# Designs tried in a protein design run: designed miniproteins, single chains, continued (5). Part 35

Each design is a single chain, and the fold is of that chain. pLDDT is the mean over its residues in the fold that is shown.

## One batch from the design tools (miniprotein)

Design m17275
Fold by ESMFold2-Fast:
Structure m17275 (fold): chain A 78 residues (1-78)
Amino acid sequence: MEEEQKKKEEEKKRLEAEILIGFARIGLSVLKLIGADEKVLEEIEKLIKEAERLFESDIEKAKELAEEAIKLAMEAFK
């Protein structure tokens, strides 16, 4: 029972991380379309790639990096 609960919680965390990475990628795509600063685009892309790399090994860190990428994307629209 406890192992099944841990698997369900891990699946939920994976889904949350996947959704956040997806939002970060959408933000990056929109910024590319509007011609945002190349350095900002590179920083966001690095955060997304690192989040994707950590997705299987450290889901919590992957979520944190995806949230940081989203924050940078939102600030770049200002």
Scores: mean pLDDT 80

Design m17276
Fold by ESMFold2-Fast:
Structure m17276 (fold): chain A 67 residues (1-67)
Amino acid sequence: MRPTEAEILEALGLMYLGIGNFYESKGRYDEAAEAYDKAAELFEQAGNTEMADIARKKSEELRKKAA
């Protein structure tokens, strides 16, 4: 494995979680869901399935609110 690349992916995932929280607080549920989806992809690429699952759950919840 390439530890530095995994660490960068996890850091980017955390950034997108923050972006998702920001959009969620503004009632921009579609944009928030997109940010959480991006976070989930990044965490999955990093091998962090637990954080990926948390991000996916948030994305699904927000899409339900947007619809």
Scores: mean pLDDT 82

Design m17277
Fold by ESMFold2-Fast:
Structure m17277 (fold): chain A 81 residues (1-81)
Amino acid sequence: SMEKEEEEIKEAEEYFKENPELLEEIKEMLKKGVETALEKGLLTEEEAKELLKKIEEAKTLEELREVREEGEKKAKEIYEK
């Protein structure tokens, strides 16, 4: 049920309130992923800039997950062309 996912998100948000360094570590990992994808030609410079901005502006794990999924989708589209 959706209620279980909302509870897990709240618990994660409380955990990251006490450990903000973990959120920053995840952001740095995602930034490196975007930079690597750009270097490999899996993302355009424009797409990479947009994703990096979204990572920097993200305040929650859910927002970072959405950015990751968007980046993976864009990389897959280039590979299948």
Scores: mean pLDDT 72

Design m17278
Fold by ESMFold2-Fast:
Structure m17278 (fold): chain A 79 residues (1-79)
Amino acid sequence: SDAVLGAAIRAVYDYLRANPEVLELPDEEIVERGLKVVYDYLVNELGYPEEEAREWVEKNRELLEKAILTIATTLRARA
């Protein structure tokens, strides 16, 4: 749902703000860390089964990658 997607993107934003050293990594590594944050959020905060969380991340991968890189670019510009 759009609400779950928004919450997951917010979790990535909060993670990157708390861990600014991650912004110094290559874009591919920032994406992989962001995707893990989304997965961990679905499992630990929303109680998704691990298989369903993995499937949700893969289904939304392209959108999540673009959102993660947009957040990273925005945070770098504000530093």
Scores: mean pLDDT 88

Design m17279
Fold by ESMFold2-Fast:
Structure m17279 (fold): chain A 88 residues (1-88)
Amino acid sequence: SMAEIEALRKEVEKLEQRIRELETQLKNATTVEDLRKIATEAAKVASEARRLAKQAKELGDEELAAKAEELAKRALNLASEAVERINA
């Protein structure tokens, strides 16, 4: 249980880093192709974050679950922003 929570915490930290990388990529995006790749990757990160949130809840770590849910929202916002810039 503790080892599972620690492994899950590390996976959440990796998603947070991926989100930061996507935020930087979005700021530097210059083409529609770049924006499409960012939108696709951000959507995948959001799905992964939701899965980790569910696992955290099953393990009883409500704080980790809340953090993972917040990361899912951040990733969805990035995907939405990328899509909006494509449609502009």
Scores: mean pLDDT 90

Design m17280
Fold by ESMFold2-Fast:
Structure m17280 (fold): chain A 135 residues (1-135)
Amino acid sequence: SEEKRKQRIELFKKRLEELGLFPENLEYSEDLSLEEQLKLMVYLIVKILEGKGTYEDRIIILEILKRIAENPEASEELLKKAALVEGLFELVLELPVPSPYLEKIFERLSPELRKEVEEILEEFRKELEPLRIPD
């Protein structure tokens, strides 16, 4: 399971790089732009997957996702990026149900952008299938 876990994390990192979703280690503050908060979210997600993250790091991720999901000024491009980051993360963790904030983001995407995100997530799900972690 440890070897499969490492392979799942490496596939996740590769997919983030291919999508241009890059981490940045920023100090968490309400003064950060939503784009900066997204970069911090990517950093914290990678930290958690590598076993270096804390419960507080997951809370920060959810707060950032909520702020992006609920901010009416968030661009469709930012919403797409946030949906990809959280969606890919939830697939690596094998979560059975999407977070309510991911669902809110999907509701705010155009049908065309939602389809694009869903197709990327489905392709990644297929890549993870051989690396399924047993219960």
Scores: mean pLDDT 85

Design m17281
Fold by ESMFold2-Fast:
Structure m17281 (fold): chain A 63 residues (1-63)
Amino acid sequence: TAEALAHAVEGARAYNAGDYETAIAHFERALALLPSFTEARRMLAEAARKAGDLARAEEVEAA
């Protein structure tokens, strides 16, 4: 759980810096460690949209 939160924090940092691919990787790791992490799922969908991967964003939100 602490590891999942650490990845979410690094993902948010990357997202704020405009590095959406790095943000996606961190949020995917956070969800792999804690599948119930709703905030990480929300941020993953947003990062995917910003990266132009609309199909990935829709799949994440439908999960």
Scores: mean pLDDT 81

Design m17282
Fold by ESMFold2-Fast:
Structure m17282 (fold): chain A 58 residues (1-58)
Amino acid sequence: MSAEEARKLGEEAVRLAEEGRLEEAQRTGTYAVAKGSGEGHEIAKELAERAGEIAKQL
């Protein structure tokens, strides 16, 4: 998976968390991290952590 694809999936996880769709946000974030490699993995991980922080505030 490219860094751009990982970023888009990570951003989608953040959006899902903001909407309160926590189970979908977690699945999307986990998928992005699992499929990312190198730079894509780091980008996905950062965005998945951000989605988790948003979820904690709900």
Scores: mean pLDDT 78

Design m17283
Fold by ESMFold2-Fast:
Structure m17283 (fold): chain A 56 residues (1-56)
Amino acid sequence: LDERIAQMEKSMEETIKNAEDYLEKIEDPEQAEKLKKQIERGKAIMKEGIARIRAR
């Protein structure tokens, strides 16, 4: 179980990192701000998801 959770966390972190890298390349400030909010929201949801998997 812990191994699978670690794999999921790593995969999610890589996805978030790619999104953050893309965010730095966005020249449109409104799009950049919107994406920042989505990334933060996604991080929170992923943490909750992992916590629920550990509880199951």
Scores: mean pLDDT 76

Design m17284
Fold by ESMFold2-Fast:
Structure m17284 (fold): chain A 68 residues (1-68)
Amino acid sequence: MSIEELLEEAKRNPGLVFRVLNPSILRDLYGIDPNETYVVGEKSEVLEALKRENIPFEQLDPTTLRIL
């Protein structure tokens, strides 16, 4: 999903776990699990968008985040 779709989804589903997928790194495509939620974009832009909208989140690992 896009960052905009993530912001809408986060407001509806507290506890949502998602992975950030950088479109500039094609090798990341080989790690796609169709049962996981992916947000396409730069991690820094995702974090800034969540902070700007005052959506509380937790970082679980370098690419995985959880909405609180």
Scores: mean pLDDT 74

Design m17285
Fold by ESMFold2-Fast:
Structure m17285 (fold): chain A 69 residues (1-69)
Amino acid sequence: GEAEELIEKAFELIEEAQKEKDPEKKIKLAEEALKLAMEALKKAETLEQILRAIAAALSAIGLIFEASL
């Protein structure tokens, strides 16, 4: 389903952001992941999808904060 695809893409971007050494690029990847996670949350049909979308959003926010320190 659409929510699953968005969650998967969000986590792929999170993994890329975690490996990124450049803070500006890390923020951009994390911002894209957050956008996808929020869209996934909007389209979530199951509790599992809601929780995974929230987890992706929180991970992305954490990466943005880390890169901005």
Scores: mean pLDDT 88

Design m17286
Fold by ESMFold2-Fast:
Structure m17286 (fold): chain A 72 residues (1-72)
Amino acid sequence: SVVEELEKLFNETIKKAKELLKEGKPEEALKVAKEGRKKILDLMAKNNVGLLNYQEKLKEFDELIKELEEAV
């Protein structure tokens, strides 16, 4: 289902970005986070998934990207 795909994308992207940060690769972490965000938004748009249902997760994701941008 789309819900399972979104949940997987959020979890896998955040995990991968954090792993790259632990490896000392903040630029790669930022790239992974930005690419993951685009995939999430594209999947939501294609399936008419309401942003309201994911506002908190999207905010957490955007805050992570901001922190990564400040680290690079």
Scores: mean pLDDT 82

Design m17287
Fold by ESMFold2-Fast:
Structure m17287 (fold): chain A 60 residues (1-60)
Amino acid sequence: SEREKLRQEVLRAIGEVLAAIGDEFEAELRGDEEAARRARERLAEARRRLDELTAELDSL
């Protein structure tokens, strides 16, 4: 079903958010400001994607 497909996409998006959070934390521990900045950018993008997918799921 469409709902099932969107649920799977939401789960993938959650995984992307968690990965970006981990990357940011690791970069900050190393003092790698460039890596931390890139991880924050990826986190922001992943969160936007998750919000969009959640809105689509709610519209079904």
Scores: mean pLDDT 85

Design m17288
Fold by ESMFold2-Fast:
Structure m17288 (fold): chain A 70 residues (1-70)
Amino acid sequence: AAPVLTAAQRASEERGLALTRAVNAAMRGEEEGKEALRAEGFSDEEIEAIQNAKSGAELGAVLDRAFARR
């Protein structure tokens, strides 16, 4: 059979796209994006750090720290 993405890989890609859209909306100051990030477990401090990120590296560092949080 032709190679296809697994259900797990597809779900990860969909979550990544949804997160990217929420981050972009929050960076534009849209409440919908901020609310979506809160639903994903981000704190208001982390959302503010995302909005203040000046590069992909800074954004990545904020996201890594948020995902490492318990």
Scores: mean pLDDT 73

Design m17289
Fold by ESMFold2-Fast:
Formats: C-alpha cells, structure tokens, sequence
Structure m17289 (fold): chain A 81 residues (1-81)
C-alpha cells in the first residue's frame, strides 16, 4: 500500500490537473502554465504524467473554443515526449 505522503502527492497531482483544466477552459494560459510548473515540482511526477495532464487541458480548451490555448498546450506536450 502507498504511504500517506505518497497518497497525498497523488491527490495533489489530480487536484492541480483539475485546476489546470478549468484555467484552460477559461482561456487563462498563464494560470494553466503556472499550475503545470507546480505539477512538475511535485516529487515523483514524470514528464509523461505532465504530458498526460497537458493533453486533458488542451481538450478542455478546445471544447471551450480556445483553439490558440489548446495549440500551445499541445506543442508543450510534444516537447515533453
């Protein structure tokens, strides 16, 4: 079983992902990128994890009509892969 600290880190990653998706849906690219930096600072978070989160954010931005934000996020995800 994961430690309490490990579970708390996983919860933090999920909450940051949700916050970043909301920022992307609002077209707030600066806030979305700030949250991505917070995700990268979490212990045990990999580039693959961040790329996965960015893809969700890009989808949310596109659904909200923020195509420019979605394209920038997709470019950043490619740089991590």
Amino acid sequence: MASREEIEREIDFVFLTLKAMIAAENGDVEEALRILDEMRALPGVTDEDVAWAIRLMAESARKAGHTDVAEELERRAKELE
Scores: mean pLDDT 79

Design m17290
Fold by ESMFold2-Fast:
Structure m17290 (fold): chain A 55 residues (1-55)
Amino acid sequence: MDKLRKGEKIIEEGAKKIKEGSDKNKVIEETTKKLHELGLNASKEDVKESIEKKI
């Protein structure tokens, strides 16, 4: 499923932005929105956990 792989890359980009000093809450909101645009119904909490796993 190509959508899941694209979602993983979006989460990785979010984690990278946080490591580079971006606001964690802002990045989580932007990442969640991008996942929803892709058709993935992930909660903000799930996105936070996934990003924290990659940090």
Scores: mean pLDDT 80

Design m17291
Fold by ESMFold2-Fast:
Order: sequence, then C-alpha cells, then structure tokens
Structure m17291 (fold): chain A 80 residues (1-80)
Amino acid sequence: SEEIERVRAFAERQKAMVQDWGDLELASLEKALKRAEEEGNQEEVDRYRKQIENVRKGVADSLADIDAQAEREIAELERK
C-alpha cells in the first residue's frame, strides 16, 4: 500500500531528525565531559555522564514512540 509506504517514510524522517538532534547534543556534552575529565573536576564529570545517559535514553524513547505510532497507523490502514 502506498499509504503504508508514506507512514514508514514519515517515521524514518522523524527518527532521522531525532537522531540528528541527539547526535548534536551528545557531541556537545562529550566535549564538555572530556574537558571536565582533563581538569579533574569529578562533580562536572558525574553531571555530564548523567546528562549523556539522559540524552541517550530520551533519543531511544523518542525513536521507540515514533515506531509505535507508525505501527499503530499501519495496523489501522491494514484493517481498512
């Protein structure tokens, strides 16, 4: 179905945007983490590690939500 292909294409574009956003945030945080490690600032190291984990989890959760929404829309189209 062309409609199913459009749903999949939209989900892939949404996931690409989320991944690009996450990659930019992670690059910034990883640079800050490296600086904190070089300066021996353990409080900043711990803070940036937690922020990196939160960003990774947020990206993963967003990707899963996009896939779940696409699966629901495809299931509705297949039932019509």
Scores: mean pLDDT 89

Design m17292
Fold by ESMFold2-Fast:
Structure m17292 (fold): chain A 59 residues (1-59)
Amino acid sequence: MPPTPAELAAYEAVSPSDRERMRRLLEAADDPEAARRAYGELSPEAQRAYSEAVRAAPP
């Protein structure tokens, strides 16, 4: 399934160096376990940006 608007907003909010990791998270959107692993590889700041975007902009 395609990424949610909240996930895309989080991708745009992170630094370019974290976008490669965020892209992996978005790419794994159809695989919950792969998405969990990709999320764990993000920097703490990127994890916060993603979590805040998901809370602020539900699907």
Scores: mean pLDDT 67

Design m17293
Fold by ESMFold2-Fast:
Formats: structure tokens, C-alpha cells, sequence
Structure m17293 (fold): chain A 88 residues (1-88)
């Protein structure tokens, strides 16, 4: 279901955030890529918007822009939580 995909994506965002805080950017990017795939699979406006924020976070991490990566990761988490609230 859309809810199950967003719940799994939120877990992956949490794991990515922990990896990012630890300086493990490879693990952060891997978990972010998985989260974006689940978000896109929801085929919802909030899911698509969350996936776009995640992809921007990945681009920022790959370019060494850690400040922008943190901003986009926060945006992705807020959009994912918002989507989950709307489904309840």
C-alpha cells in the first residue's frame, strides 16, 4: 500500500540521516536511493515531491554540499511524514 511504502521510505530516511551524521556518505546515499524508489512507486503528489527532495539530497552529497544535503533531507522527511498523516 501507499502507507507501507512511505513507512519503509521513512525508515530508510532515518537510516540515511544516521549514516550522514556519522560521516558515512556512501551508506547515506544507498539508503536515500532506496527511499526515493519507494516514494516514486506510491504514484502520489507528495510521494513524487519527497522523491525529488531525496534526489536533490543525493546530488548535494555527491557534490560535497553537506549543508544543502541536510536541507533536502529535512524537506524529504517532512514531506514523507505529511503523506503518512494524510493516509491515516
Amino acid sequence: SVKEKLEEALKLLTEASRAFDAGDYETAIENLKKAAELMEETDTPLGRQAAEAVKKAIDALENGDFRQAAVYLTAAALLTVGGLIELE
Scores: mean pLDDT 85

Design m17294
Fold by ESMFold2-Fast:
Structure m17294 (fold): chain A 60 residues (1-60)
Amino acid sequence: VPPPSDREVADSYELVARAFEEAGDHRRAAEMYRLAAEYYRKAGDDESAAEAEKRAEELE
C-alpha cells in the first residue's frame, strides 16, 4: 500500500478536526483545521486550504 497522499492526510486532519468540534474542543479543532489547510496546500488544493483556514479562524 502506498503511503497516504498529502490530500488524504489533509482529509484525515479535517475529519479529526470535525470530531473535536463536535466534542466542543474548539482549540484542538482549530489546530487540526490548520494542519488540514497546510496539507491541502501541499496537495495543490488552495481552495480547500482556504476553507480549512476560515473554519479554524471561526473557532477562535
Scores: mean pLDDT 82

Design m17295
Fold by ESMFold2-Fast:
Parts: C-alpha cells; sequence; structure tokens
Structure m17295 (fold): chain A 73 residues (1-73)
C-alpha cells in the first residue's frame, strides 16, 4: 500500500499544479504515468514469480502503454 499511497499523493500534487495553471503539470503527470506503469509491471512480475503463474509481459506492457496514451489525450 505504501507505493500506491505515494503515487496518490503525487497525483494530488499534480492536480494542485493544474489548478494553479502551472505549465509543468503535464510533464509531471507524464512522468507519474510512466512510473505507475513500471511499478505495475514490476508488481505483476513479482506476483507471477511468487505464484508460479506465467505472465504475458508483452501484452501487459502494450495495455499499460495504451492506457497511458489515453490518459494523456
Amino acid sequence: MEAAQELAERYEEIEEMKRAGDPEAEARFRELLEEVAERLLEAARRKAAESGLPLDEAALEAQLAAEREQALA
């Protein structure tokens, strides 16, 4: 839960920057989305290793990339 809480706090900071009209808000948001995707992939790899289940990393990476593109649009 610590990682999720940290990411949520960073998201709130970016939302405050957007409300303040900070032009860096979009760049910070893109950085956050990239970090979220990397952390989700790492968590999936760890869970797959612990449970012995196969992980289709290519499919997950493609899904996360598509979701990131949509969030930035």
Scores: mean pLDDT 75

Design m17296
Fold by ESMFold2-Fast:
Structure m17296 (fold): chain A 68 residues (1-68)
Amino acid sequence: MPTLEEVLAGLLREYVAGRLSRDEAVERVTEALRAAGLSDEDIADLVDGLTRYLDAVERERRRREQES
């Protein structure tokens, strides 16, 4: 079975492909972390990290759009 990291990477690919909204991606990541047995505090920390990562991806996409 895939690792938690592989599951999270799959969800991020779906989000980048436009098949998941940001809210749907965050919700599914949260459910995957909960199913893996993480505490609410660990989930909150990881979701915060994910949100910051998605913001960085959005900034990089805008930069590449500007450069193109």
Scores: mean pLDDT 74

Design m17297
Fold by ESMFold2-Fast:
Structure m17297 (fold): chain A 68 residues (1-68)
Amino acid sequence: GAGEAARKAIRDAMTNGGKLTVTTENGQVYEADGSNPSEATGAVLAGLGDAKGKVTFKAGDKVYEGEI
């Protein structure tokens, strides 16, 4: 589910110190500093709130997908 994908993306972004990107199926994109838990959480919540169906989380070179 989307929650597991989000958790993995946040963990990897925090580990690698890279950007976290949340992309919704309708084309909305939210970016945050993955090393900042508050920013990362805000981007995830914004993406999940706007998403219908598929959500993609990108942390550095890793991509995780979930559905709502």
Scores: mean pLDDT 76

Design m17298
Fold by ESMFold2-Fast:
Structure m17298 (fold): chain A 69 residues (1-69)
Amino acid sequence: MPPLTLEQQMTVNRGAKEVIDAAEKGDREKAEEYIRKTGEELRKLGASEETVRNVEESLRQLGDDTLKK
């Protein structure tokens, strides 16, 4: 997989925390919003479409797992 830059890694880590926090509160809409925002920020930082898709999918899995308890 393509390596992430430090800025991209920080963006993913921040997004993951926001998604988990929203999902723990049962707020699926907010979790989806943070996933989209993270993907958009990664694109602006020069991440490939494949990297963005993989990150968004991972964050969605993380949110869904948290929502299911």
Scores: mean pLDDT 80

Design m17299
Fold by ESMFold2-Fast:
Structure m17299 (fold): chain A 79 residues (1-79)
Amino acid sequence: SQLDQYKLRSQNLFDRVALGTVRMLGEKGKDPEVQKALEEAREALQQVLNAKTSEEAKEAYDKLVEKVKEVLRLADKLK
């Protein structure tokens, strides 16, 4: 279903892109701004996982994408 696809896509986006990026930073990934952005992305992921309709999941997914972009932006500054 579309709902299941959004949940799977969201989990993969968070685990492989957000967490993966922070992991690659090593000790720099412990930066408070990076950790805050990562927690905001985690909260957005939970909203997708708790969605009961495809419409709710899509709206929550769009927010997750924005939060993951913020993690990537902050990570790039620490290179």
Scores: mean pLDDT 89

Design m17300
Fold by ESMFold2-Fast:
Structure m17300 (fold): chain A 68 residues (1-68)
Amino acid sequence: MATEEQIEEALRSAEKLLEEAKKKGDEELAKLAEEIIELLEKAKETGDEKYLKEVQELVGEIAKLLEE
């Protein structure tokens, strides 16, 4: 189970990813990072773990995009 602290750590990681994507001009990576941030915000607001599962799936998509 993710605590509020774990969600905040994940948010910081997603924000760093978004900054890197913007610096590189990678619009697809930036979009995925923004989706992760939105899902983490919803998880924090609602406490619903389904949003955390969606984050895990998006992280997998990002990992695939980083494999050129």
Scores: mean pLDDT 76

Design m17301
Fold by ESMFold2-Fast:
Structure m17301 (fold): chain A 93 residues (1-93)
Amino acid sequence: MEETRRNLEEAINAVKKGLEFAEKRGDKDTVERYKKALEIVEEMLERGETRSFLDILLEAFRKAGDTLGASIAETFRAMLEAIDKIEEERKKK
């Protein structure tokens, strides 16, 4: 796959992971921000944006109303947790 599509796919996966955690916590404000960010990233994918993974996340969350990058930080934390779990499962094989 093209690098741009890969970056968008990773961004979508990261936002979805963050949304899942926010929903489990019952944080409605964070859930709404993640939903808006997901819609924006999916729209960027349809338009064939040529940006880095970080630029995509930053723009999406900024448009979703995250002025301090708090949602981006939580998304990165969720992504790192997912990577750790994948690495642990891979070590079992």
Scores: mean pLDDT 66

Design m17302
Fold by ESMFold2-Fast:
Structure m17302 (fold): chain A 77 residues (1-77)
Amino acid sequence: VEAAVEELEAYLRSQGLSPEEARAVAERIRPLLEEAERLFAEAEAVKESDPEKAKELVERALEAIGRAARLVEEAVA
């Protein structure tokens, strides 16, 4: 998550945001990336015992990533 947030800050700065603006957007996105990471880890833990639950957790993780992507698009619009 930390590396992804740092990469996101660098990307936002490349799109014309100030360092302060890029950091603010990245920090808003951080909890969505942390949620996705937790959901992927939970899916991995249960994939053999409960594959349907693992699938649901992966879908929820991808939804969190989609929300993060929308925030990036709004910031660089």
Scores: mean pLDDT 81

Design m17303
Fold by ESMFold2-Fast:
Structure m17303 (fold): chain A 91 residues (1-91)
Amino acid sequence: SLAEGAGSGEELVERVIALAEEAAASEDPVRATALLVAARLVLAEGVNAGVLDDEHLRRLAAALEELAARTKDPLAREGLLELRRTVERLL
């Protein structure tokens, strides 16, 4: 994994949220899907590196729920909800 311990968890949370925000803002379904795949890969790296605690995961779940609620595109919204379900399964 490219992630490392102390301090990496916050940076990973911010990276996942940033990718999810770009996906939510994208009108291009292909770009939105690619950004959500990138967000899932960043999340997986953080989990594999052991840098995400329960508070990180709860913050991610809350942010993804808010993004999904304000996302108008159904495909991007469902992708955000799937990412949120993945985060919830890690709690």
Scores: mean pLDDT 82

Design m17304
Fold by ESMFold2-Fast:
Structure m17304 (fold): chain A 81 residues (1-81)
Amino acid sequence: SREELEKRVEELKPAAEAGNVDAQVELAKEYYRLGKYEEAREWAEKALSLDPNNKQAQITLAMAYLGLGDYEKAEEYFKKA
């Protein structure tokens, strides 16, 4: 449910804000599931800034760009993954 996704977002925020890459990737995925594509993009970009070769962050960023209608950037990050 939306409420369960929102709860997961709140549970992930402290670790993600502390710089935990896995938490940042999971937070981006939960924002994507909520349809919050701008927040999903921001957290996936933060994860990639700390771990540039993180495949899950690249995939999540590509999905966020698809949600935002930026098909060129989506293709770029899917190809990197």
Scores: mean pLDDT 88

Design m17305
Fold by ESMFold2-Fast:
Structure m17305 (fold): chain A 94 residues (1-94)
Amino acid sequence: MIEEDPLFLTLKGMNYYSQGKYDEALKYFEKALELNPDDAFAHLALGEVYYKQGKYDEAIEHYRRALELARQRNPESFIARLAEDGLAEAEKKK
């Protein structure tokens, strides 16, 4: 995978996220969205990072976008389910 590949960037972001390095994870997911703004998974991943950082308003925005994009592609997708769950949890924290 080349360094500017959105998939490579999201995989790097996931690796940093699993290590608890949320600021680094955020940078890679943001780069992935610069290359593909309609990537439902990248929006889901950003929502998860913001949720872990306690930035619930930002998490809600990205979860909503991930849900909208996932529903357009496949309403029953696993990404849509995770985005719905994340959105509900983030809204409960407000």
Scores: mean pLDDT 81

Design m17306
Fold by ESMFold2-Fast:
Structure m17306 (fold): chain A 92 residues (1-92)
Amino acid sequence: MEAANKAIAEALKEAAKIAEEEGDSELAEYLRKIAEKVEAGDWEGALELLKEFAKKDPEKGSNVALSLSRIAELAGLPELAERAEKIAEEAQ
């Protein structure tokens, strides 16, 4: 689980750098905060931040939630993947 959390956090931090380079500082900030929570093993905190962002920006929040779900599935964390996917669905 620790290695999977680190892999997910690294992917999110890389996405945050890209968002920042494209001028989306708000998306970059949320991605960094979510990455920090995942790296610490705080899935509840990560999902709360994701839900908050999805309420503020449903399109971007939904996209982040779907990306987190995909990365979590590939990292072998299906429970985190399912919970992230649900947030994407609730944003619609």
Scores: mean pLDDT 84

Design m17307
Fold by ESMFold2-Fast:
Structure m17307 (fold): chain A 73 residues (1-73)
Amino acid sequence: TKVVTIYIPGMVTDEDFNRLTDIVQSLYPDAVVQRNEFLREVFKVTVPADADVDKLLDAIQKEFPDARVVSVK
């Protein structure tokens, strides 16, 4: 697996978090999305090791245009 850390400014609601999860899981059904414990606008997305990070970001940016990748591990 790889962990993609994504920053989405303004995302503070549980409804937006659920929407993000739905988008991610539409591409990778077994993916896990976790909100950062201290930074509400930062998310960890666990995807398969061979996942296309650019494709994932593009899908997220369709609903959240200001989304940015912080790190990939």
Scores: mean pLDDT 83

Design m17308
Fold by ESMFold2-Fast:
Structure m17308 (fold): chain A 64 residues (1-64)
Amino acid sequence: SILELAKEIAKAAEAGDIEKAKELAERLMQLSKEDIEATREALKELQHDSIASSALKEAIEYAE
């Protein structure tokens, strides 16, 4: 799900796995184009996670 993917991006980034975080972010951008509303809902759930919320905001802007 978009929510799980955003959490995995944050986890990869915190672990220093920049390549994995980048690949997951690209998947998030593609999924956001298919369901932008689900991406906005995930952002509301993850507002307190600075990395996950940042990735979700970028995906929303890219999908628009």
Scores: mean pLDDT 82

Design m17309
Fold by ESMFold2-Fast:
Structure m17309 (fold): chain A 80 residues (1-80)
Amino acid sequence: MSKEELDELLKKLEEALANGDNDSAIEILEEIKSKISELSEEQAKYLMEKLEEIVEKYGDKLSVEVAEKLRELKIEIANK
């Protein structure tokens, strides 16, 4: 995965979260999760930092399901 592709997915995730579109947010998180194996260690670190920023910014808008998917994704990245 390229940095540009990752940035586009993160932008789409933020837009879905801002709109309360939990279904789209979950689909985007699952897409990112499927591509974790393609990430370099530097890209994985960058993704982790961006996910933490998203959680800080949108935490109050996160459904339980989205929050759980974010936690699972962070664990997968950390164990890569």
Scores: mean pLDDT 81

Design m17310
Fold by ESMFold2-Fast:
Structure m17310 (fold): chain A 69 residues (1-69)
Amino acid sequence: ASGPAAAGAEAAGAEAARAAGRGKDTQLWVSNAIGRLPPEKLPAAGRAAAEAGRAGGDAQTMADAGLRG
């Protein structure tokens, strides 16, 4: 989906990848996974994904944390 919600998910994924020291592949994976959430949940999803990444999680682990958080 292209639009404001997709942009929000991309920003949250980029922040999570940056916090975890990961590159654009992780950013895109996390952004695509959490992009299905309502925009209001994206900040919490991004924070949860960032925490999982900082704990050594891979892109899928970060995405799963974001979807739960």
Scores: mean pLDDT 77

Design m17311
Fold by ESMFold2-Fast:
Structure m17311 (fold): chain A 68 residues (1-68)
Amino acid sequence: SAKEDLEEIKKEANADPRFEAEMVGDDTLLITNKGDVRSLIGFALRIIGEYPNVSVSIEGDTIIVKAL
């Protein structure tokens, strides 16, 4: 489910010291980059490729992942 996809993405992001991920409400995950924006873009592309039930956008140093 999209909710389970968000929880898995959150665990993956928090396992990487370059990122910090938190849920906002029940359908949105914010991933903040602590360093290089290039690593953020790479991670966003990976999410797009692996999780078809979420939408992904990048706003500055933050990836916004929303359940569809």
Scores: mean pLDDT 81

